# Designed miniproteins, single chains, continued (3): the designs that were tried, part 7

Each design is a single chain, and the fold is of that chain. pLDDT is the mean over its residues in the fold that is shown.

## One batch from the design tools (miniprotein)

Design m8213
Fold by ESMFold2-Fast:
Structure m8213 (fold): chain A 74 residues (1-74)
Amino acid sequence: SMEELEKEITEAFNTMLGWVIGKEFKKKGLATEEQVKEIVDAFGALPSMEEAKKAAEEALKAKSAEEALEIAKK
């Protein structure tokens, strides 16, 4: 169904965005491999691509992986 496809697309997109954010923090020396996985999981759990994009924009301004993770959990 379209609803099932939309959910799968949203989860895949949000998970990919989480990897992008997590990798940026790891590149800056601000995240461990484990924290990257936590960020990915938190982004993948977001209900929409729009919420994930807003969370990503806020997370990129964060000073730590912990702050980025808290933004993603909102």
Scores: mean pLDDT 84

Design m8214
Fold by ESMFold2-Fast:
Structure m8214 (fold): chain A 76 residues (1-76)
Amino acid sequence: DELKEKIEQLKRELEQTDADIASINVEIAKLEQELKENPDDKEVERRLTVLYVARGLLEAARDFLEWQIEKLEKEL
């Protein structure tokens, strides 16, 4: 059952992507708190910008994985 194996693989990739997003959200929360304490910290602001971009890319990847899983599950 090749379709079931592909769906399970995509679900594992989705779980990993969700874990990566959760990890980035923890780092963002820490840096947002640091920026509130030191609003002029341009290094913290720069790091936050990089993490916001990385989160956006992971969220896009998550949406694509969800779409692929839903499409394949409809073929079962």
Scores: mean pLDDT 88

Design m8215
Fold by ESMFold2-Fast:
Structure m8215 (fold): chain A 83 residues (1-83)
Amino acid sequence: PSEEQIQYEIDLSLVLMVVAVAQIEEKRAVGDVDEEIVQRGIEKLKELNMPEGAKIFEEELERDPERAYERAVERLNEKLKEL
């Protein structure tokens, strides 16, 4: 894919993950972004055909489930700056 396409995919992945987290937090009394929230976000990104963003979250979830969201968001933000 083009650099522009990758950036668009990353932007959408980040937005969708943030929206998914916000929706779950509003539904729950606790605002923690846990492993379950990250898993649901990954599934949603895959359904929406956003594999680059999904891959980043999957890699971080496998490496450190407790900090997966924090680390994945950091990686997405760094990719956006580098593009």
Scores: mean pLDDT 70

Design m8216
Fold by ESMFold2-Fast:
Structure m8216 (fold): chain A 76 residues (1-76)
Amino acid sequence: LSKEEILEKAREYAERLLAAGLAAGVPEEVARKAAEGIIKTAELYAAGDYEKAKKVDEETRPYVEEVVRAIAAARA
């Protein structure tokens, strides 16, 4: 994947996750942190800052997990 493709896919995923999370009743703060963290991780990875990308990914993971769990529960 090119840097442009990585950023585009991350943005699409983040937008979908944010929309689905909000629809599932996730607090805006949590959903936004998940989406922003996904985009930031991709930006750092595309820039070659792999260590920073890993750190942001680790910090973002709890928010992404919370959003994904809420979406799964809402669909059950």
Scores: mean pLDDT 83

Design m8217
Fold by ESMFold2-Fast:
Structure m8217 (fold): chain A 61 residues (1-61)
Amino acid sequence: MPSREELLAAYEAIVAEALAAHPDARVELVVDPETGQPVILTEDAEAAAVIGARLQAWVAA
C-alpha cells in the first residue's frame, strides 16, 4: 500500500505531465482534509484522458 506521501507525489507528477501536454487545461489537485485522499479535478477531456491513463499505469506497476 503506497503511503499518502507517495500517492501525493504520484498524483502531482501526473498533474504536471498533463499540464505539460495541455498547458491551457485547468487541472486542480485537491486533498480531502477528512480522509487525506488526493483528488484530481479537470474540465478538459484531453487532460482527463492523460491523467486516467497515467493513474492506470501507476497502479499496474
Scores: mean pLDDT 75

Design m8218
Fold by ESMFold2-Fast:
Structure m8218 (fold): chain A 84 residues (1-84)
Amino acid sequence: GPVHDDFLDLVLDILRDILRDDLGLSDDTVDRVLALLRSQDIRSDAELFDAIRRILRDELGLSDATADAVVDRIRDRLIDYFLG
């Protein structure tokens, strides 16, 4: 479905935590990634997750496996948020 602004903000907050706490990236690097995501024409949740994978690969040089693991962790935290 279409991405609601509140859903986008929640996903980006979760991504910020993962990039800072799990990957140990600097605030400047995290802010750059989040700004790039906010600049994308994101119309659905699927497009949002595809954009996250692409930016993590292209801007941070992460492997496909690492980018997929980050997206899976975002999905797990979203499930906990909406079902817990």
Scores: mean pLDDT 83

Design m8219
Fold by ESMFold2-Fast:
Structure m8219 (fold): chain A 92 residues (1-92)
Amino acid sequence: SAARQEALARIEEITRRGVAELDAIAKEAADLPVAASIRSLRDVLADTGEGMIQLARDQGLSAEAVRKLGEALERLAETYVESARLLLEQAR
């Protein structure tokens, strides 16, 4: 359905945006020891988003189920970005 494709695209968008924000924070951290931790958060977020898309595809999840996965991923991405910003602030 269009709703299911939109929900899947939303997971890809959330993953892409979160990864981009974490990459930007890691670049800002540069040679600081905290940069490695921020890169680890980035990799976990990327893997989680890809895993959710794969699960939705393989199991034929409904639009509602895919939307709920996207909502959970958005909260995770927000938490990781906030944590990365706090880590960078503490390292300054």
Scores: mean pLDDT 90

Design m8220
Fold by ESMFold2-Fast:
Structure m8220 (fold): chain A 83 residues (1-83)
Amino acid sequence: SEEVEKFSREMLERLAAAETLLARHRDDVAALEAAGQIARETMELAREFGERGSEEAKRAAEGAIHLAEDLLTRARAAAQAAR
């Protein structure tokens, strides 16, 4: 559906911004923590979208949560290494 496609695009754009912070600011703990916060906010938005009840929306939400969890793990590891 167009709504699911729009949601997926918006989540990927949010995660791309966080990836940019992670890639360009590896030694900046505050920037890495900001990347982690974007990932957490993306997970929250994805959970809310999944509550719309369609199986397609739920699968799209689960995909976005998975990508955000991976990014959060990498951001946390990078922040720990930068300390």
Scores: mean pLDDT 86

Design m8221
Fold by ESMFold2-Fast:
Structure m8221 (fold): chain A 66 residues (1-66)
Amino acid sequence: MEERARKLAEEVYKEIKEKFPDLTPEQRALIGLIELYVRGNKLGLSDEEIDLGAVHLIRLIEEDEK
């Protein structure tokens, strides 16, 4: 449950970082959240799992600023 959401967030984060390195963290967060919701729904994740993935994705992006 939690592990599926976390792994999806990590995959989305990696893809967004590789494809859009020149975007601001806020812009990458927006694109990443859209991808997470689309892919999470296709994988059959619950709304709660998608929310956990969104929180984890934001934390990964924020850590890049340090």
Scores: mean pLDDT 79

Design m8222
Fold by ESMFold2-Fast:
Structure m8222 (fold): chain A 78 residues (1-78)
Amino acid sequence: TAEELLKELSELGREAKRLAEEAKKKGVNSDEAEKLLQEAERYGKLGVAALQAGDFEAARRYLEKVRELVKKLKELVE
């Protein structure tokens, strides 16, 4: 559902911010983490816009991109 997609986008966005902040605090890969956060925020906004337009297929594709970026952020920090 749109609510489930929006919730997952929101949760992934919070996770991305948390991971980028952790990288900054540790001083490890902070520039790369910042770039991944910016990219995740861009795709997150596109996902929300797609949901608002009723384009659930596009929203799912953008959500998948955000998931990939969060995974990369975890690999940089953890």
Scores: mean pLDDT 84

Design m8223
Fold by ESMFold2-Fast:
Order: structure tokens, then C-alpha cells, then sequence
Structure m8223 (fold): chain A 97 residues (1-97)
């Protein structure tokens, strides 16, 4: 089943994200919720395909949210590190004797 293969690929992708970002508990929690929704979709794909579709759509919305949050978090951390380095340089260039 093409839908079942897609659901399993989605679950694997969620597990991959959890492994890559395991140090961020908030992002891991969202990824685990995505996995749960995809597992519920897989359970319902034959029994209730409309409900399965709703779980997939909800999971996809959370995937977009997770990816945006993960990217923003990484960019904010990088920016903070760069600004800290920049402040150190500015302090060295403008000493108050």
C-alpha cells in the first residue's frame, strides 16, 4: 500500500529528527507527537480512511511547525554566539581606560 509506505517513511523521518535534535526537549516532544499521529493514521488507514487522512494532515502541520522551530532555534543560537564574539571584539576596540 502506497499510503502505508508513506506513513512508515513519515514515522522514520520523525525518528530521524528526534535523533538529530535530541538535546532540545521541546522539539523532541513535537516530533514524538508527529510519530504518534502517523501511527494512529496507519492503524486507521483501512478501518477509517477519512480519519487516517485527518491524522496525516494534523501530523503534516506539526512537521512544518517542527521544521520552522528547529531552524529558528539553530539560527538564534548561531546569532547569539556570533553576537557574543562581536561584543568581545567591540569591547577590545573601544576600551574605557
Amino acid sequence: SEMLEGLEAGIESAEFLIEKIKDNKEIVEIAEKIKELLEKAKENVEKDPELAKQYIEEALKKVVELQRLALEGALEELKAAAEAAGSDVEEAVAPTP
Scores: mean pLDDT 71

Design m8224
Fold by ESMFold2-Fast:
Structure m8224 (fold): chain A 67 residues (1-67)
Amino acid sequence: SMREEIDKLVAEAQKAIDAGDIATAQKYIAELEAVQRKSGGGDGVYTAVQIVLLKRQLQQRLAQLQA
């Protein structure tokens, strides 16, 4: 399911951030953004909004790591 795929991508991105692996974290954040772009119709509206929030949180954590 899309939710399971999103949860997996978020978990992998968080794991990479925790390990200091900036390149891997950016890769998974980019994949999450690709999922967001595909979820543009019907029930995808709420899924897209939730993905935006998750992506924002991951990007904030990554920015702190790069500071």
Scores: mean pLDDT 76

Design m8225
Fold by ESMFold2-Fast:
Structure m8225 (fold): chain A 110 residues (1-110)
Amino acid sequence: SMTDKLKAKREEIQKKISEMQEELEKAKSVEEAKEIAIKKLTEIKEDLVEFLRSMGMDDYAEQVEKLSEETIEKIKKAKSFTEIKEIMSKYYGKLLEVLDQADEEAQKRD
């Protein structure tokens, strides 16, 4: 079902965020942390946007794309590890909100 596919993708994204947080802890400079964060955010954005569009959820795909692009711009301007972590934490929370809304929509279509 669409709901089962969304749950599986949510777990995949949660794992990717955890792996990114581990890589950020190993970064030796703020610039390296930015490169890690931007690369991983771009991968998450591309994967999740393609997934949501494949499910006919274009509105949610657009929300993820916009949120991810705005977050990448904030990361580029960040000046400390703490600021990068705070930006990433807010991004993760907002991604989960979009996925929760997509799951509710999927339940109505199934």
Scores: mean pLDDT 86

Design m8226
Fold by ESMFold2-Fast:
Structure m8226 (fold): chain A 80 residues (1-80)
Amino acid sequence: MKLYVKFEDGKIIEIEVNEDDSLLDLLEKVKEKAPEYKEEIDKLIKEMEEKLKNVKIKDYFEDGDTILIDSKNGLIRKLS
């Protein structure tokens, strides 16, 4: 399953995920692929770790979906 992650600066990256991955697993993969966003992602994880851990990607997202990471507002939002 392939997802696109968009940051507030407009950068988009492609992440390969397993259907059984959590949103936390997604954010860890994003940190590996785009380490320049590590501090912003770590902040989001601290603010909502329990929620991220309990949300399965397959329950909320489809292949090819785009997710917005808005670290300033502490939000993760589906765009498509």
Scores: mean pLDDT 81

Design m8227
Fold by ESMFold2-Fast:
Structure m8227 (fold): chain A 72 residues (1-72)
Amino acid sequence: GAMAQLQAELAKVQAETDKLLAEVRDHSRRVRAEIPVTDEASAGEYGARVAPVAKPLGEAILKQDDLEAQLA
């Protein structure tokens, strides 16, 4: 039924969220090696380079929260 479908979607989104989190962490470490955050300008460049990779993670977290709320 509907609960089994929501559980399957939640499991898929949880796996995607875990993968995206690992990707964001790996990308952040690479960017930090290239751009040491020492001032406002380097902090801005770091943020700009990380943002495109972090956006899908944020979207996946929101979808996971929505599915968990539907299952509660």
Scores: mean pLDDT 82

Design m8228
Fold by ESMFold2-Fast:
Structure m8228 (fold): chain A 97 residues (1-97)
Amino acid sequence: MRRRVEELVARAEEALERGKELLKKGDIEGALRSVREVVRAARELARLGHLDLARELLERARDLLMEILKVAPKELISRVIGEILRVIGELLDLELA
């Protein structure tokens, strides 16, 4: 379990940094894929009982999505909003757990 937690955190951190770099390059689709990797890692951390780590990663994913929303083309705005709402839902689930 310890190695798995360390691997999930490392994967999420790498995905967050990659998402930021892709956003700087204008790769909105790549940035959104990176956010999905962070959310997936956070869900797994929550299942393993690491709710504080999951919450921190989901909050950072939300912050990245807000930055993506600021530069997203009109065709992707609804998709970005959908991802933001999904992350908010994941955060609410953690509060109720």
Scores: mean pLDDT 84

Design m8229
Fold by ESMFold2-Fast:
Structure m8229 (fold): chain A 56 residues (1-56)
Amino acid sequence: SAREKLEKLVEENPFLTEEDRENAVLGFRNVGFDEETAEKMALMILETDVEIAKRR
């Protein structure tokens, strides 16, 4: 699930915090997405942040 992928992404990337994950999901929920969609959107954004950080 997107939830499990988000948890692993934070575990595997020390520059990402639990607060970053929670804030991303909350941001999408606040604009009207359901929990599952918000988790998928948060995953895409944080995966992009990881790729950008790796190319630094």
Scores: mean pLDDT 81

Design m8230
Fold by ESMFold2-Fast:
Structure m8230 (fold): chain A 90 residues (1-90)
Amino acid sequence: MEEEVIRRLMEVAGMTEASARSLIDLLGGEEAVRYAELGKEHVETGTPLPPEFQELLDRLLDRLLEWALANARSEEERAHILAQYEKLRA
């Protein structure tokens, strides 16, 4: 079941298996697929990004920040992660 979601993300977004697994871990399988589909539709058809995409992106960024900070190996790495997060939200 999870392998099918991973395969679909790889096909839809052209991402690696590792990236697909990370996205599922951060958003959950259903939200990960929805995020990829909305992004692909925008890129391929020019359809405006719906508010749902921004909500999913904000959730992804928040969870990615939590994950990255928890797995940071040094205080310098933590500072770098926080700087990148602030830049993405500016």
Scores: mean pLDDT 73

Design m8231
Fold by ESMFold2-Fast:
Structure m8231 (fold): chain A 93 residues (1-93)
Amino acid sequence: MEKAKEVLLELLEEANKLTPGSEEELKAAREKIPKLLKELEENKEEVVKLIPLFKEAWKNANANQKKLMEATLKVLSYIDPETAKKVLEELKE
């Protein structure tokens, strides 16, 4: 759980850099983001347990962070498509 949570938080931090960052910072973040997503896929069971964190993160997320959260929900859809759909519907509310 803790490892997957740290990876998700790091992913959101990299997303935040995409808005105000320089072109070099944006390029570095774009390379790092796919690696973090792959690490979440390798920790499938832990990712499902992070669902409450998605709800809290979404409330405070900027546009770039929301795009990364959508990518993370795509990872969740490989594990549990029903849960991923339910989370997406709850985030719209």
Scores: mean pLDDT 65

Design m8232
Fold by ESMFold2-Fast:
Structure m8232 (fold): chain A 89 residues (1-89)
Amino acid sequence: LEATALPPVVVNGEIELTAVFKNTDSEPVTAVVHVFVDGKLFKTEIAEINAGETKTITLRVRSPNDIEVYGTFVQDVASPRELLTKVNT
């Protein structure tokens, strides 16, 4: 399982955040993206990723404050994956 984020881009005063999730496992997994603004949870996105699939999640936020993006995997197995990536803007 791989989670990464592309560099943030500012377009028309909005910050575009892109997270990329790759399921390298033989089973479907659930990916969860948490967006924090100034240390507070702002948005959560959830995506199901099939075995061997790569899924891109793009979010746009308008904020003058620091934004952190966390990505993690939850497997349909005994333990969820912990936080895999963090991006500050």
Scores: mean pLDDT 65

Design m8233
Fold by ESMFold2-Fast:
Structure m8233 (fold): chain A 97 residues (1-97)
Amino acid sequence: SVEELLSKLVRLSPELAEIAREVGATSDVFKAGTVIALLYLYAWQRGLLDPEDPSLVDLSDSRLGELLGVDRVDLRDQEGILKLLLDAGQITEVEEL
């Protein structure tokens, strides 16, 4: 389920951890749902949110877009975002801290 996916602990890649630190993160291990929240905060602070629909993020000219290999994401598609992060090697699942 999406709730089970969001509650999994994940470790950020060094590159994604650098992005997370720009929004105040002090760890490289988070619940997957927290990673999505950090990406939202990063997108908001960098002016990447679509003005008409703030769930849509333009990544076309961003480091995050380069890391994920996509030009746009919908932050409401939590399962799709987590799949992109896993497929790009930007997060890995962990059982314990």
Scores: mean pLDDT 83

Design m8234
Fold by ESMFold2-Fast:
Structure m8234 (fold): chain A 67 residues (1-67)
Amino acid sequence: SVEKRLEEILERIEEAIKNKDFQAVLQEVQRLRDLLEEEGVELPEHLLERLEELDKKVEELAELARE
């Protein structure tokens, strides 16, 4: 299902954040956007909450990369 593919991408983003791999994070976020656009679906509420938590961590990593 599309939801399972979305979950897998979010899991990969989490793993990339854990590894401090900012390039991998950007690639997986782009993959998420592409999948949502291709399928014409909105991110489910529970996955949107998960993405919001990840977005905070991504911003933190981006700031660290600029130092």
Scores: mean pLDDT 78

Design m8235
Fold by ESMFold2-Fast:
Structure m8235 (fold): chain A 111 residues (1-111)
Amino acid sequence: MEEKLAEFLKRSQLIESIELSEDGKTLTVTLKDGYKFPNGTPVTAENLAYDLNLARKSPKGFLSSDNVFIPSVPSVKSARAIDDKTVEIELEELTDELLQLLEFYSQNAVK
């Protein structure tokens, strides 16, 4: 899993750091500044936390207000922005679906 997070971080233009706790129950994601979606909406920790909380409740995924498709992440228990750039995600376990959601966010973010 650590190698998978390192590979994800290398490919992500939006993510400054991604850290999984030793117990595998908390993922901390830090975003880079200055990114926005193509519609002009800023990419913020608050918006990411909001979308994660919708995704954990949406078994078929959803299209966000930013026109980004967000896949389902039922393994996420909660997500909260702890500052303007940092999201703390409480997990049952880290899944490929969560990494895919973060990848979609990164792919749709522009500077």
Scores: mean pLDDT 75

Design m8236
Fold by ESMFold2-Fast:
Structure m8236 (fold): chain A 65 residues (1-65)
Amino acid sequence: MSDEEFERLLEETREIIEELKKLGAPEKVIQGLENGVELAEKTRDAVIALAALKEAKEELERLKK
């Protein structure tokens, strides 16, 4: 994975977290997702970054129903 692609994944996840905050997602969900992003940033692990993005998208889809 390129550095640009990695940063794009983290940015997309952060954007979804901000949307979840606006929609009133539970604090526990927000904290879990923010921890995932922070761990991905510290480790530069693409698997952790992809997992955080997937979880954020699933929570967003759940709230938009």
Scores: mean pLDDT 82

Design m8237
Fold by ESMFold2-Fast:
Parts: structure tokens; sequence; C-alpha cells
Structure m8237 (fold): chain A 84 residues (1-84)
């Protein structure tokens, strides 16, 4: 996905966690570092290294209105390229 789409995803996850009372991450930068260390996203934030987690996140975040349809479709495309 693009850098902008990756940034939207990180922003959406951060907002989702904060709105659901998860106070583990004090910044989007801390969250991004965690996702990189867990090998969920690439170091530049443009690639999803675990497409299964990506699909699950895309569906839940989209359903709850935290990401755009465009970002959700990109995450679904990443999953299909890896497993479909």
Amino acid sequence: MTKEEGDELIDAIYKYLKENGVITFNSKEELKKYLIEQRIISEDGTELLNPGIALALALDLYRKGYISREVARKLFDEYLKAFG
C-alpha cells in the first residue's frame, strides 16, 4: 500500500485502541514501533508482513468506521496476493 494508506491505517488503529480504553501506547510512533517489532508491518510502514492479521484488522476497523473503504480494500488485496 502507499505511505499515505499506511499512515491512515496506523492512525485508525491508534484511535481504535484509545477509544476502547487501551492506554498501552502513548503515541502513534510507539504503536508503529510495536507493530514493526512484532513483524506485523514493514519498517517503512508500507507493507503488511502478516496478511491474516491485516484482513482481520481491516474488517473490524472498517466495520467500526476507523478506516476508509479504500484502505480496507488495500488490506484485503494484500491478503489475496499472499494467500489467494
Scores: mean pLDDT 70

Design m8238
Fold by ESMFold2-Fast:
Structure m8238 (fold): chain A 94 residues (1-94)
Amino acid sequence: MPSLEELLEELERILKEAMSLMDEETRKRVEEAFKKFLEAVKNKEPVEVISELADEVLRLLRTAAVRQRNAELEALTRRGGRVLKQILDLLKQE
């Protein structure tokens, strides 16, 4: 399986691509939520806190994909969700 660092890099690539398909306001919200998620991971916050931040990132991505009806953004949202799950599974060691 990929390392935590490799998964975080993959997630960043997915989110940057997804944000390029969004309006400025939505992009800013996703960027802020992702920053909080990365800071929580770096600071080794409880997995419950990191999971809540991951859920917020995914919620924002899903909302944007639905509103824009963009198939590429939907695909990126699904890929981002899979990578987030892998990160959380590694942090839980489950």
Scores: mean pLDDT 84

Design m8239
Fold by ESMFold2-Fast:
Structure m8239 (fold): chain A 65 residues (1-65)
Amino acid sequence: MEHERLAREEAEKYGRPELVPLIVAAIRDHGLSLEQAREVAELMALSGATTREEADIIARAVRAR
């Protein structure tokens, strides 16, 4: 529930509600914290990412910090 809410809030903040399922998948697949999930959402929005592959690359980069 919290992951979906965070994904919706971040996606709406950047005007890209279609990112919600990609953000949720990144959180689940990479075990992201809420802080890391926010950073992934921001980077996806700023980079124009639209695919799960792009989301995975961004999530891995955030996890490495």
Scores: mean pLDDT 78

Design m8240
Fold by ESMFold2-Fast:
Structure m8240 (fold): chain A 80 residues (1-80)
Amino acid sequence: MIPEKLQPFVDAKLLTEDDIEFAEELSRNPPKDPRLQPLAQRAVELYNELLESENPTRQQALELSTTLGLIRIVEAVSKL
């Protein structure tokens, strides 16, 4: 489920429900691939910063979206 605090960023198309679910999954089940670990850790840190911040910023949401996108690209290339 989308946290209420992040709903404005989803409405603005800066984050998707899939982005939020992916960030939560990375937190619960960290990737075993050493190449993905730094990106996954950064994504989890950014996600937690957004949830803990009283006034999360558009820049923080974009940085999270970009980091998650990079993880998806690395995973896709590794499977192809």
Scores: mean pLDDT 80

Design m8241
Fold by ESMFold2-Fast:
Structure m8241 (fold): chain A 110 residues (1-110)
Amino acid sequence: SLDELVDELVELVEKIKDKIPKELLEEFKKLAEEFKKSKDPVEKALNASAIVGLVVEAIKLVFGEEAGEEFKKKLDETVEKMEKENKSTLEIVEAVLQTAVDFLKKLLSE
């Protein structure tokens, strides 16, 4: 489920919490909770966009600028592909969150 993907993403970001600003972690957790509470696809998409934006910043801080830019490029490619395939808003959200989970797992050697 989308909530399970967000929960997994929260667990992965928690593994690097000591290397990121507390304010970034707090905003990330707030957006994750707002995502789970929302039932509107557009509101979920806006929250997912904000969440992955914070993940880009966290990756840049912990793994360096090049890793963050690689992640951002993969996110952009995922969205472009899904839009060309005329996928629903929630399918695009799922693909974006899955891309973030997969990328962080790779960086953390999980």
Scores: mean pLDDT 88

Design m8242
Fold by ESMFold2-Fast:
Structure m8242 (fold): chain A 81 residues (1-81)
Amino acid sequence: SEEEKVLEKLLKAVEEYMKEKGVDSITHQEFLEILKKLEEEGYDRKTLIKVHLAVIRKMKEKGVDSITLEEFKEVIEELKK
């Protein structure tokens, strides 16, 4: 589905960002920069908002303002239909 393609693209974008910056996690601010880039590239805004809300919820549940790659993969899998 188109939604699944956006989810896979977002996962790749997060993985590439972490590799490029040499980091094991991203902050909420860094994640917002990735979302903005994908929105500017024309990816579905509704799906990007859905992922953003799920990431915020995960951060709140953990009591931190960052997410690891493993935690982000968990969020993406929970959103797949």
Scores: mean pLDDT 84

Design m8243
Fold by ESMFold2-Fast:
Structure m8243 (fold): chain A 105 residues (1-105)
Amino acid sequence: MKAEEGVEEALRGGERGDPAEAARGAGRAAGGAASSLSGEDGEKAAEAGRRAAELSGGGGARSAAEGAEAAAEGAKEKDASKAVGGAIGAIGGGTDAALAAGRRA
């Protein structure tokens, strides 16, 4: 559920050219993967992270993408510490991207 919502949010951000929305989606998908430790949710986190990385015009988008990738790997390996660490990184990156966007708007 949450990982799917994160992918949809990241894809919507990509379509709109909104790095903050894409980064938030990557954070949500990474959190879902860390919660479930499911390879399926891990794949969704990787997809959301890739979309955030494609929109990297700076800020937290890179950190969100790297965190989502780490959460995906942790979920596939059923390594809770790696998945949680990746999710924290992705959520932090998403927050930073949103704050940067807010300062311009």
Scores: mean pLDDT 70

Design m8244
Fold by ESMFold2-Fast:
Structure m8244 (fold): chain A 64 residues (1-64)
Amino acid sequence: HMTKEEIRERALLAVRALADHYGFTEEERQELIDRAKKIVDEATSEEEFMERFGALLDEARARA
């Protein structure tokens, strides 16, 4: 099982990689990082985390 801290680390790594891949600005990159942190902190279940985080990544890809 992954700890909440491990989930946070992997989520932030995924967001940074996505932002770098699509060439987002530093401001856009930081916005995604902050939103990902909020999702990890607020999610009370794995299902909620996956839904909210998936939506964040889909929104980011749509911007690219």
Scores: mean pLDDT 82

Design m8245
Fold by ESMFold2-Fast:
Structure m8245 (fold): chain A 94 residues (1-94)
Amino acid sequence: SLSSVVLQEVEKLLDLAETALQEGDSTQALAKLEEADGILSLYAATRGLTPEEREELKLLLPKVRKIKELALEKGDENLASAALRLESLILSLL
């Protein structure tokens, strides 16, 4: 379980994005990914993550990658691009 409140919020948004994408709501999936990116970007702009937060952030990588793969499979270029951007952000913070 994630102990960081910020990372818990990001995880919830990723789960909502995946659900929306599976339901065919690409607009809602994109909105949730952009919200997750915004929260994480603002948090990262403050300072580097603690070692504990980096381990927790690593647990979110498979979720982002799954959304990216689903978006590519569906041909949703905007959603795939957003997911790739978030994956790159996470990797830069590890």
Scores: mean pLDDT 86

Design m8246
Fold by ESMFold2-Fast:
Structure m8246 (fold): chain A 84 residues (1-84)
Amino acid sequence: PPTAEEYAAILAQARELAQEFLANKEAIAEAKANSSPEEQAIIDEIERLAQELLTAPEEKHEELLQRILELQRRGYEIVLAEEA
């Protein structure tokens, strides 16, 4: 498993990426416009969790990050199923 220092670095990078993601509202809107309703719901939930990650106390960051990663996995599975 990651060390405490490595884990802190991963969380800091994840929060920076979440901030960049939320700042790019046009890209989020375009992604939603080109997505199925099921994919749009996943994008909406990721956006909500990313906002929570930026405002939550550090003790909640791991839980929120794990939830975001699980939603990203589900979105990927939907895309693969639609290509099949």
Scores: mean pLDDT 75

Design m8247
Fold by ESMFold2-Fast:
Structure m8247 (fold): chain A 63 residues (1-63)
Amino acid sequence: GQALALEKSGKIHESLGNYDEAIEAYEKAAVAYRAAGNNDKALDAEIKAGIVALKRAVNKVVP
């Protein structure tokens, strides 16, 4: 469904270093999973967004 497509988009953007796009995709995936009643997948997507946000922060600090 839509949630899975958004999660896959997040993984692709993350692998390319497009962290802002990856975070947005994972956050949208979490919302879509929650709307579908899949709370475990929603939480997993939120965790992935958080991990990508941390990667973005580390990458911005390293010159």
Scores: mean pLDDT 82

